# Designs tried in a protein design run: designed miniproteins, single chains. Part 25

Each design is a single chain, and the fold is of that chain. pLDDT is the mean over its residues in the fold that is shown.

## One batch from the design tools (miniprotein)

Design m903
Fold by ESMFold2-Fast:
Structure m903 (fold): chain A 78 residues (1-78)
Amino acid sequence: SKKLEEEIKELTKEALELAKEYLKHSKDYLRGIAMLLRVIGLEFDARLALKKGDIEEAKRKLEELKKLKKEIEEELAK
Protein backbone atom coordinates (compact mmCIF):
# COMPACT_ATOMS: atom_id res chain seq x y z
CA SER A 1 0.00 0.00 0.00
CA LYS A 2 1.25 3.49 -0.91
CA LYS A 3 -0.01 4.93 2.40
CA LEU A 4 1.99 2.39 4.45
CA GLU A 5 5.11 2.94 2.31
CA GLU A 6 4.80 6.74 2.81
CA GLU A 7 4.35 6.31 6.59
CA ILE A 8 7.49 4.12 6.77
CA LYS A 9 9.53 6.72 4.83
CA GLU A 10 8.28 9.70 6.89
CA LEU A 11 8.66 7.97 10.26
CA THR A 12 12.15 6.68 9.36
CA LYS A 13 13.27 10.21 8.41
CA GLU A 14 11.89 11.66 11.68
CA ALA A 15 13.43 8.88 13.82
CA LEU A 16 16.83 9.22 12.08
CA GLU A 17 16.83 13.01 12.66
CA LEU A 18 16.08 12.45 16.38
CA ALA A 19 18.77 9.76 16.70
CA LYS A 20 21.32 12.07 14.98
CA GLU A 21 20.34 14.87 17.40
CA TYR A 22 20.92 12.50 20.34
CA LEU A 23 24.26 11.35 18.87
CA LYS A 24 25.41 14.98 18.27
CA HIS A 25 24.59 16.25 21.80
CA SER A 26 24.66 13.16 24.04
CA LYS A 27 27.40 12.05 26.43
CA ASP A 28 26.60 8.43 25.44
CA TYR A 29 27.97 8.01 21.92
CA LEU A 30 27.39 4.22 21.84
CA ARG A 31 23.73 4.65 22.84
CA GLY A 32 23.30 7.16 20.00
CA ILE A 33 24.86 4.72 17.50
CA ALA A 34 22.60 1.92 18.83
CA MET A 35 19.52 4.13 18.25
CA LEU A 36 20.61 4.85 14.65
CA LEU A 37 21.20 1.15 13.94
CA ARG A 38 17.81 0.18 15.44
CA VAL A 39 16.01 2.74 13.21
CA ILE A 40 17.88 1.50 10.09
CA GLY A 41 17.13 -2.15 10.93
CA LEU A 42 13.39 -1.53 11.46
CA GLU A 43 13.17 0.46 8.19
CA PHE A 44 14.92 -2.39 6.33
CA ASP A 45 12.58 -5.00 7.87
CA ALA A 46 9.47 -2.89 7.05
CA ARG A 47 10.55 -2.32 3.43
CA LEU A 48 11.44 -6.00 3.00
CA ALA A 49 7.99 -6.99 4.31
CA LEU A 50 6.30 -4.58 1.85
CA LYS A 51 8.38 -5.98 -1.04
CA LYS A 52 7.24 -9.50 -0.09
CA GLY A 53 3.59 -8.34 0.17
CA ASP A 54 3.50 -9.10 3.92
CA ILE A 55 1.33 -6.17 5.00
CA GLU A 56 0.87 -7.50 8.56
CA GLU A 57 4.64 -7.72 9.13
CA ALA A 58 5.16 -4.25 7.58
CA LYS A 59 2.52 -2.80 9.97
CA ARG A 60 4.19 -4.58 12.92
CA LYS A 61 7.59 -3.10 12.02
CA LEU A 62 5.99 0.35 11.54
CA GLU A 63 4.52 0.12 15.08
CA GLU A 64 7.96 -0.89 16.44
CA LEU A 65 9.47 2.12 14.63
CA LYS A 66 6.79 4.42 16.17
CA LYS A 67 7.66 3.06 19.65
CA LEU A 68 11.38 3.59 19.01
CA LYS A 69 10.72 7.19 17.85
CA LYS A 70 8.83 7.88 21.11
CA GLU A 71 11.69 6.30 23.11
CA ILE A 72 14.23 8.60 21.41
CA GLU A 73 11.96 11.66 21.96
CA GLU A 74 11.70 10.78 25.68
CA GLU A 75 15.51 10.45 25.98
CA LEU A 76 15.98 13.84 24.27
CA ALA A 77 13.42 15.46 26.63
CA LYS A 78 15.45 14.43 29.71
Scores: mean pLDDT 84

Design m904
Fold by ESMFold2-Fast:
Structure m904 (fold): chain A 93 residues (1-93)
Amino acid sequence: MELVEKAREELKKAKEFLENGDYEKAISHLRKAIDLAWEAYQAGHREEAREVLEEVMKLATELIEKSKDNFDLELQAAVVLIQAAVGLVAARR
């Protein structure tokens, strides 16, 4: 339960940094949300972990679109999107 709550808190922080144009911090918090979601999945919170990963994919997609002028940030956001997508596929089984 605490892992899911922490993952949701990291998503909230990522959204706030994304809205403020701090894309590096947004990416950092999305990565933490993925790690926490994966720990939650391993602890048996599969549905909640899936919801977190789905939201990470949505936010990472927005980051890719907003970071087009910065290749390093766009690449980091794309890696986060791929990591979340792989986790989501694994969590569906």
Scores: mean pLDDT 83

Design m905
Fold by ESMFold2-Fast:
Structure m905 (fold): chain A 104 residues (1-104)
Amino acid sequence: MAEEELEKGRQALLDGDYETAIKHYEKAIEIGGESNAEAYLNRGIAYFKLGDYEKAIEDFEKAIKIDPNNAGAYFVLSLAYEKLGDTEKAKEYRKKAKEIRDKQ
């Protein structure tokens, strides 16, 4: 079930095993369909930790499409754009993350 794969992915992330985390989140997405914002967000974080910033951005954008009020997703998206040198996109998403946090 998707929840089991999501939990295994989380454990692998905590252990620093980013490649194993990605595999578990891929299964969670396959089982739960394209509506699993948490799986996309955490798979993006694992890609970011491995230095695959373009893959991380794709996953963070999917997470935001599913859950547009997730300030954390906008924050890590801004960090990924900063790593790619896109300072304007980084500023845009950083501002959006702050706006969402400040409304909570």
Scores: mean pLDDT 84

Design m906
Fold by ESMFold2-Fast:
Structure m906 (fold): chain A 82 residues (1-82)
Amino acid sequence: MAVLRAAIRTRSLAAAEEVARFVRERAAELGAEVTVSITEQEDETILGVAVRAPDRETAERLAEALRAHPEVEALHAEIRPA
């Protein structure tokens, strides 16, 4: 098992909700469990993502997919064994 924790900067609440939907759908396809939190600022929204994946490869695939998402302005991600 592996745990992915990510902090994602998005432009708006709508963008954060789109990215949250995207990660939930991808996690479900890959057999991973996901929790998300959204924190609104005046001109940006931060999405916190925690994923429990069956293996490190799955966690890395999810991190790569998030980095490639057009609504993601910045991403800090860590993957740890669980």
Scores: mean pLDDT 84

Design m908
Fold by ESMFold2-Fast:
Structure m908 (fold): chain A 93 residues (1-93)
Amino acid sequence: KYLELGKEYLVEGKYEEAIKYFEKALAENPNNAEAWNNLGQAYLLLGEYEKAIEYFEKALAIDPNNKNAYLGLGMAYYKQGKYELSDEYFLKA
């Protein structure tokens, strides 16, 4: 319920509302890799790249083959100007 609501707000560009619902989803299940990935995506879209990276890394700690988390890390590093790291993560996606 909370995860799906967060995703709806994310698609609508309501990133702060999306974050609140993803946090509620994680309060119910902290091992939800999709919720960690979606938190990373919301912070990425807000321009908070360091937080985005931390949350994508949490998603990968739970699900090491999460393609969306690799894409998110690639984009976050690209936005920080770390192009070699960005390329490495995009290749893993």
Scores: mean pLDDT 88

Design m909
Fold by ESMFold2-Fast:
Structure m909 (fold): chain A 75 residues (1-75)
Amino acid sequence: SVEDYVAGLVEALKSSDPQVQLAALNALLPLAKSSPGAVKAALEAQGGVDVLKELTQSSNQDIAIKAAELLGILG
């Protein structure tokens, strides 16, 4: 399900490895563009919105930009 997939991606966003965080953001972005309501609901259920807000403050510019883009898509 979208919820189970997003739950796995939220765990990846919590990784200490920036490459794992980037992979999760790269997977979430097209999914959010395709199904923003379902992805937003799944992220809210998994605490993912707060994780994305933290990632906008990342010292890794690619992570910060992609997290901000994802939050913008979700409203």
Scores: mean pLDDT 88

Design m910
Fold by ESMFold2-Fast:
Structure m910 (fold): chain A 89 residues (1-89)
Amino acid sequence: SLQREVDEGVAAILLAVGKLLLKKGKYEEAVELYERALKLAGPELRPEILYNLGEAYAKLGDYEKAKEYYREAAELGNEKAEAALEKLE
């Protein structure tokens, strides 16, 4: 549907901007965009968004939330999230 295509496109843009914010050290702002992306995302983008939420929360020092997001991303096949979980133990 048109709405689904629009939602997926917006999710992809939010993910891309969130990654830029994460790279700039704007972790709380990145989390906000990733959470918005997650609400709109289809199955293709969901694992990457969840991994990046884990990264952002780890940078914020919230390791419990980081582990939760990494686990969900890993369950969906995200290899980076699997590696991140191993390091956080």
Scores: mean pLDDT 89

Design m911
Fold by ESMFold2-Fast:
Structure m911 (fold): chain A 73 residues (1-73)
Amino acid sequence: MIKEKVEEAARLAAEAARLAKEALETGDEELRRRAEELAREAERLLKEALSKMSEEERKEAHEKVVSAALKAG
């Protein structure tokens, strides 16, 4: 379950970054708002997962989510 939450957070962060990029290119405010919502949900899931993790697992989770967002944006 913790691993699944990190993977879901990474997926949502990547989608948020992709939508944010599209919103900047098109000027679509609805896409921008959607990107912000997904980014907040990703952060919430990551925080929940981190509260149940060891320090090593927290480092891996942070890197995974950040990498996913950077690759998508």
Scores: mean pLDDT 79

Design m912
Fold by ESMFold2-Fast:
Structure m912 (fold): chain A 85 residues (1-85)
Amino acid sequence: SPKRKDAVTWTSAQLLVIAAETNVELAKREKDEERKKKLLEAAINDAEKAIELARRTNAPEEEKEKVIKRAEEIKEEAERLLEEL
């Protein structure tokens, strides 16, 4: 059903934001530069996917904006941390 597909896509977007945020927090605690880089790259990829999925849903516009903004902030933090390696 359309409602089911939209709900799954929206849930996936939210889970990807959590995954991206978790990977950034793990990267901040990681001392190995190669592992830190992989965590930050994963965070960027998950944040980008979250933005794409959130934009495709029929969720309320204010809820979509919150998820997209959070994902963009996580992506920018991860990119900044990668630049510092």
Scores: mean pLDDT 90

Design m913
Fold by ESMFold2-Fast:
Structure m913 (fold): chain A 90 residues (1-90)
Amino acid sequence: MEEKEKKIKELEKKIEELKKKIEEQKENKVDEKVEKELIKEYLLTQTELFILKTGAPKELAEALLNAVETGETPAPEVQEAILAFLEAAQ
């Protein structure tokens, strides 16, 4: 179980770093493309952490990942809804 614990800590740390970077990009509005990439990575990391912590159905996780994995980021309103759901599940 040491590997699982390390992975959880790594993912949690990455989520915090990405969350901070997204807020910085949003505030400074210097690069919209960078902001979208950060949001995509945040969603992927949150989904991975959610599965690892809760044992959530793989299909739910795959649906969330598929929305991001095609190289297109969901609309901002959809992103906020997904993030709120994932954060509430933590």
Scores: mean pLDDT 65

Design m915
Fold by ESMFold2-Fast:
Structure m915 (fold): chain A 61 residues (1-61)
Amino acid sequence: DEVERYAREALEAAAAGDVERAEEYYRKALELAKASKEPLSPEQARLLTAAALAVIGERLD
């Protein structure tokens, strides 16, 4: 599942302090989710939300 994989990559990059990579992977996960005509799975929604919060939290510093 590419959405889950990219969201996890974004979280790992954010945890490493690599904000540029975190944003890139988050954007990839988000675009794949938007391209889907099906609603997000609970796991996809959870990972995308966590990735978004991690990226936004870094910007609030």
Scores: mean pLDDT 77

Design m916
Fold by ESMFold2-Fast:
Structure m916 (fold): chain A 59 residues (1-59)
Amino acid sequence: VEEKLKEAEKLVEEGKGEEALKLIESIQDRLVRLAIEGDLETAKRAGEIARKAKEILEK
């Protein structure tokens, strides 16, 4: 999950919002499991990446 989150962050930095969103969506099930297990910081970070990716798509 961490490796994919870093990859999504790099995609956002490159302006590839669509690819970043697809990557976050592909790990959504893992993010839900991590949040249930108490890793809310990882879920929050994924949400921030998705928000930035959507902003790129609007521009």
Scores: mean pLDDT 76

Design m917
Fold by ESMFold2-Fast:
Structure m917 (fold): chain A 104 residues (1-104)
Amino acid sequence: MEEAKKLLEEGKKALEESNYEKAKELYEKAIEIEESAEGWTNLGLALLHLGKLEEAIEAYEKAIELDPNYWKAWFGLGVAYELLGKDEKADEYLEKAFELLEKE
């Protein structure tokens, strides 16, 4: 839907402006209209910047459920687990992200 794409673009602009709460709101609205791996991954990124690590992990997991080849979601999981101090899990998810990126 055009509306979902517009909300994703507005959310990206909010992220660039470091307005993470606004980005979160815009991405949540985009997902409500049309779920996508991009939408969930971008929501996860906004949640990471807000320090909401558990919610960010859930968002990235939903992105992977929609598209298991979406390397940015695996990268986001790796970063979130690194921030939690779970280095072994972080390394596992980052390796998966880089594997998928090389196949792109």
Scores: mean pLDDT 87

Design m918
Fold by ESMFold2-Fast:
Structure m918 (fold): chain A 56 residues (1-56)
Amino acid sequence: MRELARELRESAERLERRSEELEKLAKETGDPRLLSVAGFLRAVSLSSRSLAEELE
């Protein structure tokens, strides 16, 4: 299970970075779809991090 926890943690970090990038782009372009996608990625990132902690 440690390998899966590591993968989930790495995935969470990548999703968080993409979320931040999309939030910045949404603010510059005013595209509400980018905000929705960013929010979804952030939620998945938080869930993945929580699950990784459970699996350690």
Scores: mean pLDDT 81

Design m919
Fold by ESMFold2-Fast:
Structure m919 (fold): chain A 70 residues (1-70)
Amino acid sequence: GTAEEAIERAREAIELVERTGGDAELGKRAQDLAAEAVILAGQSGDEEAKEAAMEAARKVREAHEAGLLP
């Protein structure tokens, strides 16, 4: 369902952030996945999905601030 999709996209975003090593294409994909996770989590109303999406967004923001993402 929508909650499971949000959690999966959040998980993929975090994995890409950890692996990207400054690759702009992978970094953009991580940002897109985190944004999609937030939207889907909001639509689902599921607290676990929202928590996963917030964690992914936080990881993406931290990597961006560290210069690892565009």
Scores: mean pLDDT 81

Design m920
Fold by ESMFold2-Fast:
Structure m920 (fold): chain A 102 residues (1-102)
Amino acid sequence: MMNDEKALLAAEAGAEGRIAREALLLGDEETLERHHEKIREILERAKELGIEVEAALAAVAGTSVEAIVEEFKPSEETIEKMKEIEERTRREIEELRRRAEE
């Protein structure tokens, strides 16, 4: 359903926003630049799906998985994919922190 696609895109947007914020806090300009490009691609895809720009930007700013589920009411399969994105995001942030400690 369209709601599943919007929910998944919002989860991806939130993940990229969290990684970009962590890179900014750690002074990792290269990683920040890469994730800004991904955010740009997500915003472009949001326009194709008819998502309002303000809603897409709010997702990038850190909308939680729980809030996305309440807003879009996606399928269980989509919720599982969103949880996988959340876990991948946690691992990427942990790797960034380890690299910064070098």
Scores: mean pLDDT 76

Design m921
Fold by ESMFold2-Fast:
Structure m921 (fold): chain A 70 residues (1-70)
Amino acid sequence: MSIEELIEELRKLIEELKKLDPETAEYAEKRLEELEKKAPSLSEEEKKLLTEYLELVIESIKKKIEQLKK
């Protein structure tokens, strides 16, 4: 999955999170916007690390949403 695809996946998860915890979702959205601004200027090595980081963040938010739906 490309960085662009991961960012879109994360954005969709943040939208779901807004329904359950709008404050946490707003914080996550702000962090995502900063990453989007920096992504085009990253080196290939930095892009690889960002991809791994985004995958971990996506997994973390999915778990958070699952916990909040109880």
Scores: mean pLDDT 79

Design m922
Fold by ESMFold2-Fast:
Structure m922 (fold): chain A 62 residues (1-62)
Amino acid sequence: MKKLAEAVESIEKKSKEDLTLKKGDKVLILEEVGGGLVRAKNLKTGEEGIVPERFLKILEEL
């Protein structure tokens, strides 16, 4: 099930697969990939990537 979330901290890429986030960005969580990581889409930039779930605050389950 997809979830709407908000970035609680700014995160810069360390690899090409990482999602760049700024604090307050809205993201759509697309799937869990394991190890506390999720694949998400930044709704402001349109970028998709991997982000640790701990940096996201769940707002709504879709």
Scores: mean pLDDT 81

Design m923
Fold by ESMFold2-Fast:
Structure m923 (fold): chain A 55 residues (1-55)
Amino acid sequence: SLEEVVENLKKQAEYWIKEGVSKEDIKEFIERAHKLLPELTDEQKEELLKYVDEL
């Protein structure tokens, strides 16, 4: 489901932060994922970007 995609991206972002990946690089990845996966809504993209900023 789309909710599963969002939750998996949140978990992946948490993992990347622990591994030392910058928030900027993670947000660029999310922007690319949004372009490649048209089912991911603008609202879900904004939720993910906000989640990364709050990590």
Scores: mean pLDDT 81

Design m924
Fold by ESMFold2-Fast:
Structure m924 (fold): chain A 82 residues (1-82)
Amino acid sequence: MVRLSPESVAGVKAAVDAGRDAVVELTFEGPATHTLPVRVSGDLAGTRAALDRARQVLEGLYPKYAADIRAELDRMVAEVAA
């Protein structure tokens, strides 16, 4: 199963909470570890758009894990929005 690292989730939340643009490294852990730099906006809507672009890239690279990647990104958005 593929999972987002806790550091990735914390980094996105910190950037959104600070209201500033930042580059956050998203690390997906599973049978293969993949790290993708993502520019997040200081607002939730811009961050959601950036994460959707990252999802498209990762699903293209790892189509077998598309459902897991989507679930982990949705979980992170929910945690960031809380």
Scores: mean pLDDT 78

Design m925
Fold by ESMFold2-Fast:
Structure m925 (fold): chain A 55 residues (1-55)
Amino acid sequence: SAALIGRIAAAEVRRLMEEEGLSKEEAGAIVVANARKSGVSDEELAAIEAAIATL
């Protein structure tokens, strides 16, 4: 589900920020790039971007 994928992506962004010391912008770019490499749908990608925007 797109909503679940968005929540997982937001959690990974928070993890990268806290554990790796990355900015929200850097962590978000990594998560979005990895999602695109995995071939997620446009709906799933939109959910990921929306979830990251709420952080």
Scores: mean pLDDT 84

Design m926
Fold by ESMFold2-Fast:
Structure m926 (fold): chain A 60 residues (1-60)
Amino acid sequence: MEELREKVVRALDYLAAHPDREITPEELAKIAGMTVEEFEKAFRDVLGVTPEELVERLRA
């Protein structure tokens, strides 16, 4: 789980640094070095939300 958490945190740091960009879940998965499906599962396991939900939250 530590490896997965580290990858998810890297994607989150990138998202937080670029709030004005329309960052897709596909792009976040790429930053984490995972497929979209793998990233979505890891993201839910670590944060309890989907990447789509987080992106929408940051744009609000």
Scores: mean pLDDT 71

Design m927
Fold by ESMFold2-Fast:
Structure m927 (fold): chain A 64 residues (1-64)
Amino acid sequence: VDEETVQALINALKNSTDPEVQAAAARAIGRLGEKGEMAKEVLQELLTSPDPAVQEAAREALKA
C-alpha cells in the first residue's frame, strides 16, 4: 500500500457527504495500520460527526 492510496481515502472523506462512504473510507484507512497515520487528523475530525456509524468507524481506525 502506498501514500497515494491513503491520500485517495482522505480525499473521499473530505469530499463526500454520504455517511456510508465516510465510514467505509475510515475503516479502509484503519486496515492500513501505520500507513494510515497520514490520515490521523481527518479521522479525529470524524469523531465529531453527527452520524454514529461514522464516529465508530473513526474510533476503530484510530485504534488500529
Scores: mean pLDDT 75

Design m928
Fold by ESMFold2-Fast:
Structure m928 (fold): chain A 88 residues (1-88)
Amino acid sequence: SEGLEKVAQRVLEAAKKALEAAKKGGNEEAAKAAEKAIEAAKEAIEAAKKGDITSAIGHILRAIGELIQAELLAEGETKEKIAEAMAA
């Protein structure tokens, strides 16, 4: 599904922004969570391209969960920037 692939791409973009914010803020645990979100979003894109809707949705939900963890593990300006990246 092109629509599901676009959702996965948006989640990937949010995850990349979250990783950049975490690295600039020196927040290693938030950066690790954002890296896991990036990998899950990439897996979602590949599943969507193959028409595996169930796997694509599962990977999207995993990526979102990891982004929520990145925000929870972050503090101050880094947390604000991760929250902004997730506001899609």
Scores: mean pLDDT 83

Design m929
Fold by ESMFold2-Fast:
Structure m929 (fold): chain A 88 residues (1-88)
Amino acid sequence: SEEIRRLLEEAERLAERARELAMQALEKSETLEEMLRAIALSLRAIGLLFEADLLRKDPNVSLEEAERLLREARRLLEEAEELVRELE
């Protein structure tokens, strides 16, 4: 499905951006709590990237699964953007 492919590609793009922002947050972190938050976001992004790759290779992937992954990637990106703003 063209729609499923586009959703998974967008989810992967957003998850990669979230990982980049989480790494930026880690570099700006001054406390253990801030570092752990950045690490947690980075690990979640890696997990979403692995899930996107698995779903892209699954011939039976559903539209609902692709939409769920995209929603999770969008939420993660928002959380990563917020953490970077807090640490500026």
Scores: mean pLDDT 89

Design m930
Fold by ESMFold2-Fast:
Structure m930 (fold): chain A 62 residues (1-62)
Amino acid sequence: SLKDLILRLIALKLRRIGLELDLERLKKLPATPERLKKIKELEEEIKRIEEEIEEIEKQIKE
């Protein structure tokens, strides 16, 4: 239903904001191999969420 799509969209946008804040915090710290790995993992997860958001927004607009 439209309501379920909107609720999913809100949940994804909130998760994206949380991950972006985590990414910004890690980028301000000295680069270590462990932090660089975590940064890459967060960037990859953010990209997946952004793709899902775009697909849901297209469904809602149509």
Scores: mean pLDDT 87

Design m931
Fold by ESMFold2-Fast:
Structure m931 (fold): chain A 69 residues (1-69)
Amino acid sequence: MEYSVEEIEKAVVRLYLEGKITAEQATKLGRLVRSLGKEKLSEEEIRELAKKAGLTDEQIEALLKLLRE
């Protein structure tokens, strides 16, 4: 399954507002997502970028759960 950059950015903002990720993690992940220059990313690509942004496995699963809504 693939998600748009806009959908990913909205989910990242929501996790930050819920206190589930830090501002640094949110900023870094958003930058990495935009740097790919793609309109849509797969769950595998999102997982890889979230790991690079310093998200824990628990935080990554929370992000993917929001995207699957």
Scores: mean pLDDT 84

Design m932
Fold by ESMFold2-Fast:
Structure m932 (fold): chain A 93 residues (1-93)
Amino acid sequence: MSEEEREKLEREATISMAIMALSVALKEAEGEVKEKAEEAIDYAARAAETGSKEDIEKALEKAREAAELAREEGNEDVARTLEVAAKLLESVL
């Protein structure tokens, strides 16, 4: 594979892993945490299709906002899962 093809596949795989983590968090999330996690999934899915850095940045922002709210609500497990998703998204920027 070319370097460019490898980087694209690694980015797509990492974004897919982030979407899986966000989806796990969604099963236990409610209210505003759920809404922000759903927005993060939408942006991440667009980024996987387009390679858009702007969509990755928006997905990361929403994942971080959701993690902070989950932490404020005392939902530590959801917050940790959302933080894993955020780190995965940050790694492809």
Scores: mean pLDDT 85

Design m933
Fold by ESMFold2-Fast:
Structure m933 (fold): chain A 68 residues (1-68)
Amino acid sequence: MSPEEIVKEKLDEEIKKAEELGDEETVKDARVLQKMLLDEVRRNKLSPEEAELRAEAAIAYLRKRREE
């Protein structure tokens, strides 16, 4: 799987979960974050492993923010 596909897939799954919960704010933020990470992956030529770590960190951040 490409680095771009990893970021897109992981963030799409988180977006889907937020949509199922009716959490429009998290959906919006996750979409913005996905676009930022895709730009970073393309610009910096991140490896699949680096892309996965960045996506997981972003998802953890979104989840933690919802708990606050």
Scores: mean pLDDT 82

Design m934
Fold by ESMFold2-Fast:
Structure m934 (fold): chain A 111 residues (1-111)
Amino acid sequence: MFIKSERLKPEFTEEEVDRFVEALRRAADILEKNPTEESLEKALAYIEEVLGPGFAEAVRRLVDVLRETHGASVEEIGRALKAIADHLARLTPEERREVVSALVTKTTIVP
């Protein structure tokens, strides 16, 4: 369900959350196979194509934070995305939705 109010957490369906986890896993696989800047852009484009611009922007902001605050390489970004996807896959559907909502809100909407 799309909430159009400023500063509120977006409400996601279980199917949207499952697609997000699978897209992160596939993006991580792309980066693990070829850890280059071009592969990173392909992984982000794949997320945008599958999940739309909101989720793609969330992942781009996460990548920016990892690079600017942690100095992460493309290889380290790939490992971080895989770790996030694996962690989300171990959560209950309700916990998974809460984590994804927090991640989208914190990484995309804080200017």
Scores: mean pLDDT 72

Design m935
Fold by ESMFold2-Fast:
Structure m935 (fold): chain A 56 residues (1-56)
Amino acid sequence: SMEEEEILRKAIELERQGVPLREIAKELGISEEELRELLVEAGVRELEEAVRRVMK
């Protein structure tokens, strides 16, 4: 099982590669909603902006 920090690191890496948020969530074996929650809670402003753009 992946720790939340591990999930966040992988999500950032995949987003950098142009993978959509939905596919990132699938790749990590979690829901898109859970991934969104983790990203928001982390308070990563750069990632917040990227997430806002891809979460349509």
Scores: mean pLDDT 73

Design m936
Fold by ESMFold2-Fast:
Structure m936 (fold): chain A 68 residues (1-68)
Amino acid sequence: SPIDAVEAEIARVRAELGELDARLQTALNDPSASDEEIVALAREHAEVGNRYLDLEKELDTLRAQAAA
């Protein structure tokens, strides 16, 4: 179903956010990490976070349509 597809995508995006959080924490604690690497990880995290929020809104819309 469309709901199952969006839920599966949300699960993938959550895993991606967790990986980015771990990588960003590692980079912030690594004195050899470049500012460019940290900025790139932070940007990717923000982009994936926005995708997560959009998917949650899509899921809410699909659930509302299914309940009607």
Scores: mean pLDDT 86

Design m937
Fold by ESMFold2-Fast:
Structure m937 (fold): chain A 100 residues (1-100)
Amino acid sequence: TDDLISSLESAKRTVEEAIRYLEKGDIEEAIALLRHTKEGIEAILKTYKLSPEVRALLEEAKEHVEKAIEYAERGDIEKAIEHARRAIENLEKAIELLKK
C-alpha cells in the first residue's frame, strides 16, 4: 500500500499548509486546500479496501476537514485550526497502521 501511504502523507502535508494559511489570514486559500484534501480522502475511501480501523480513522479525518471548512467559512479561525489539527492526528494514525 505504498501508493495509499503516499496519498495520505500528501493529504497530511496539504492540511498542514492549510493551517499555515489560516494562521496568516489567507482564508480562501486555506479553504481551497481543505476542500482538495476532503476530495482526496473521499476518493481513497471509495477506491481502497481498507481495514475497519483505518476506514474509521479516515472517515473521522474527513469529518474534521469538513468542520475546518465550515468554521473557516464562518470566520471562526481558532476552531477551523483545531479541527484541521484533529484531521492531521487521524491521518497520522492511519499512516502508522498501514506501515505495520
Scores: mean pLDDT 90

Design m938
Fold by ESMFold2-Fast:
Structure m938 (fold): chain A 62 residues (1-62)
Amino acid sequence: SMTEQAQGLLEQARPYLSDQQVKELEEQIKEFEKTSKEDPKEAEEKGKELAERMTRLVQEAL
């Protein structure tokens, strides 16, 4: 699922991010999970955006 993908990417990025950045990403993942319960189609779009953002952060940190 997109939530699991986002959580996995966050764990991969965690050593390279500040506590504040991790907290912000955790909040985005929680919001995405909430949206997935209310509107799965909207959640899919948000999940892609979240995954892309996290991928960029990991690439910039490496």
Scores: mean pLDDT 76

Design m939
Fold by ESMFold2-Fast:
Structure m939 (fold): chain A 87 residues (1-87)
Amino acid sequence: SAMDEIEALIEEIKKIIESSGLPEAAEEFRRRAMEIVRDESLSPEEKVAGLKALMHELLSRHGSKLSEEQIQQIGRKVGEMIEIILS
């Protein structure tokens, strides 16, 4: 299902963040991303805005500890989630 694909992408992002030595940030990202995507009160556009804001917050707080390749992989996976939500 679309939700199973989104959940898999969130878990993949969590693993990338964990691989940078940021397990608490990884779990916070996973929890907050799941809350956004599963919130039935939010429109698809509001979910997209929430995921973009969460990504921005991650990079603002922890971007210096993530490689360029890790940042690119996270961005690609967030983009894939957005495409699924808007489909």
Scores: mean pLDDT 90

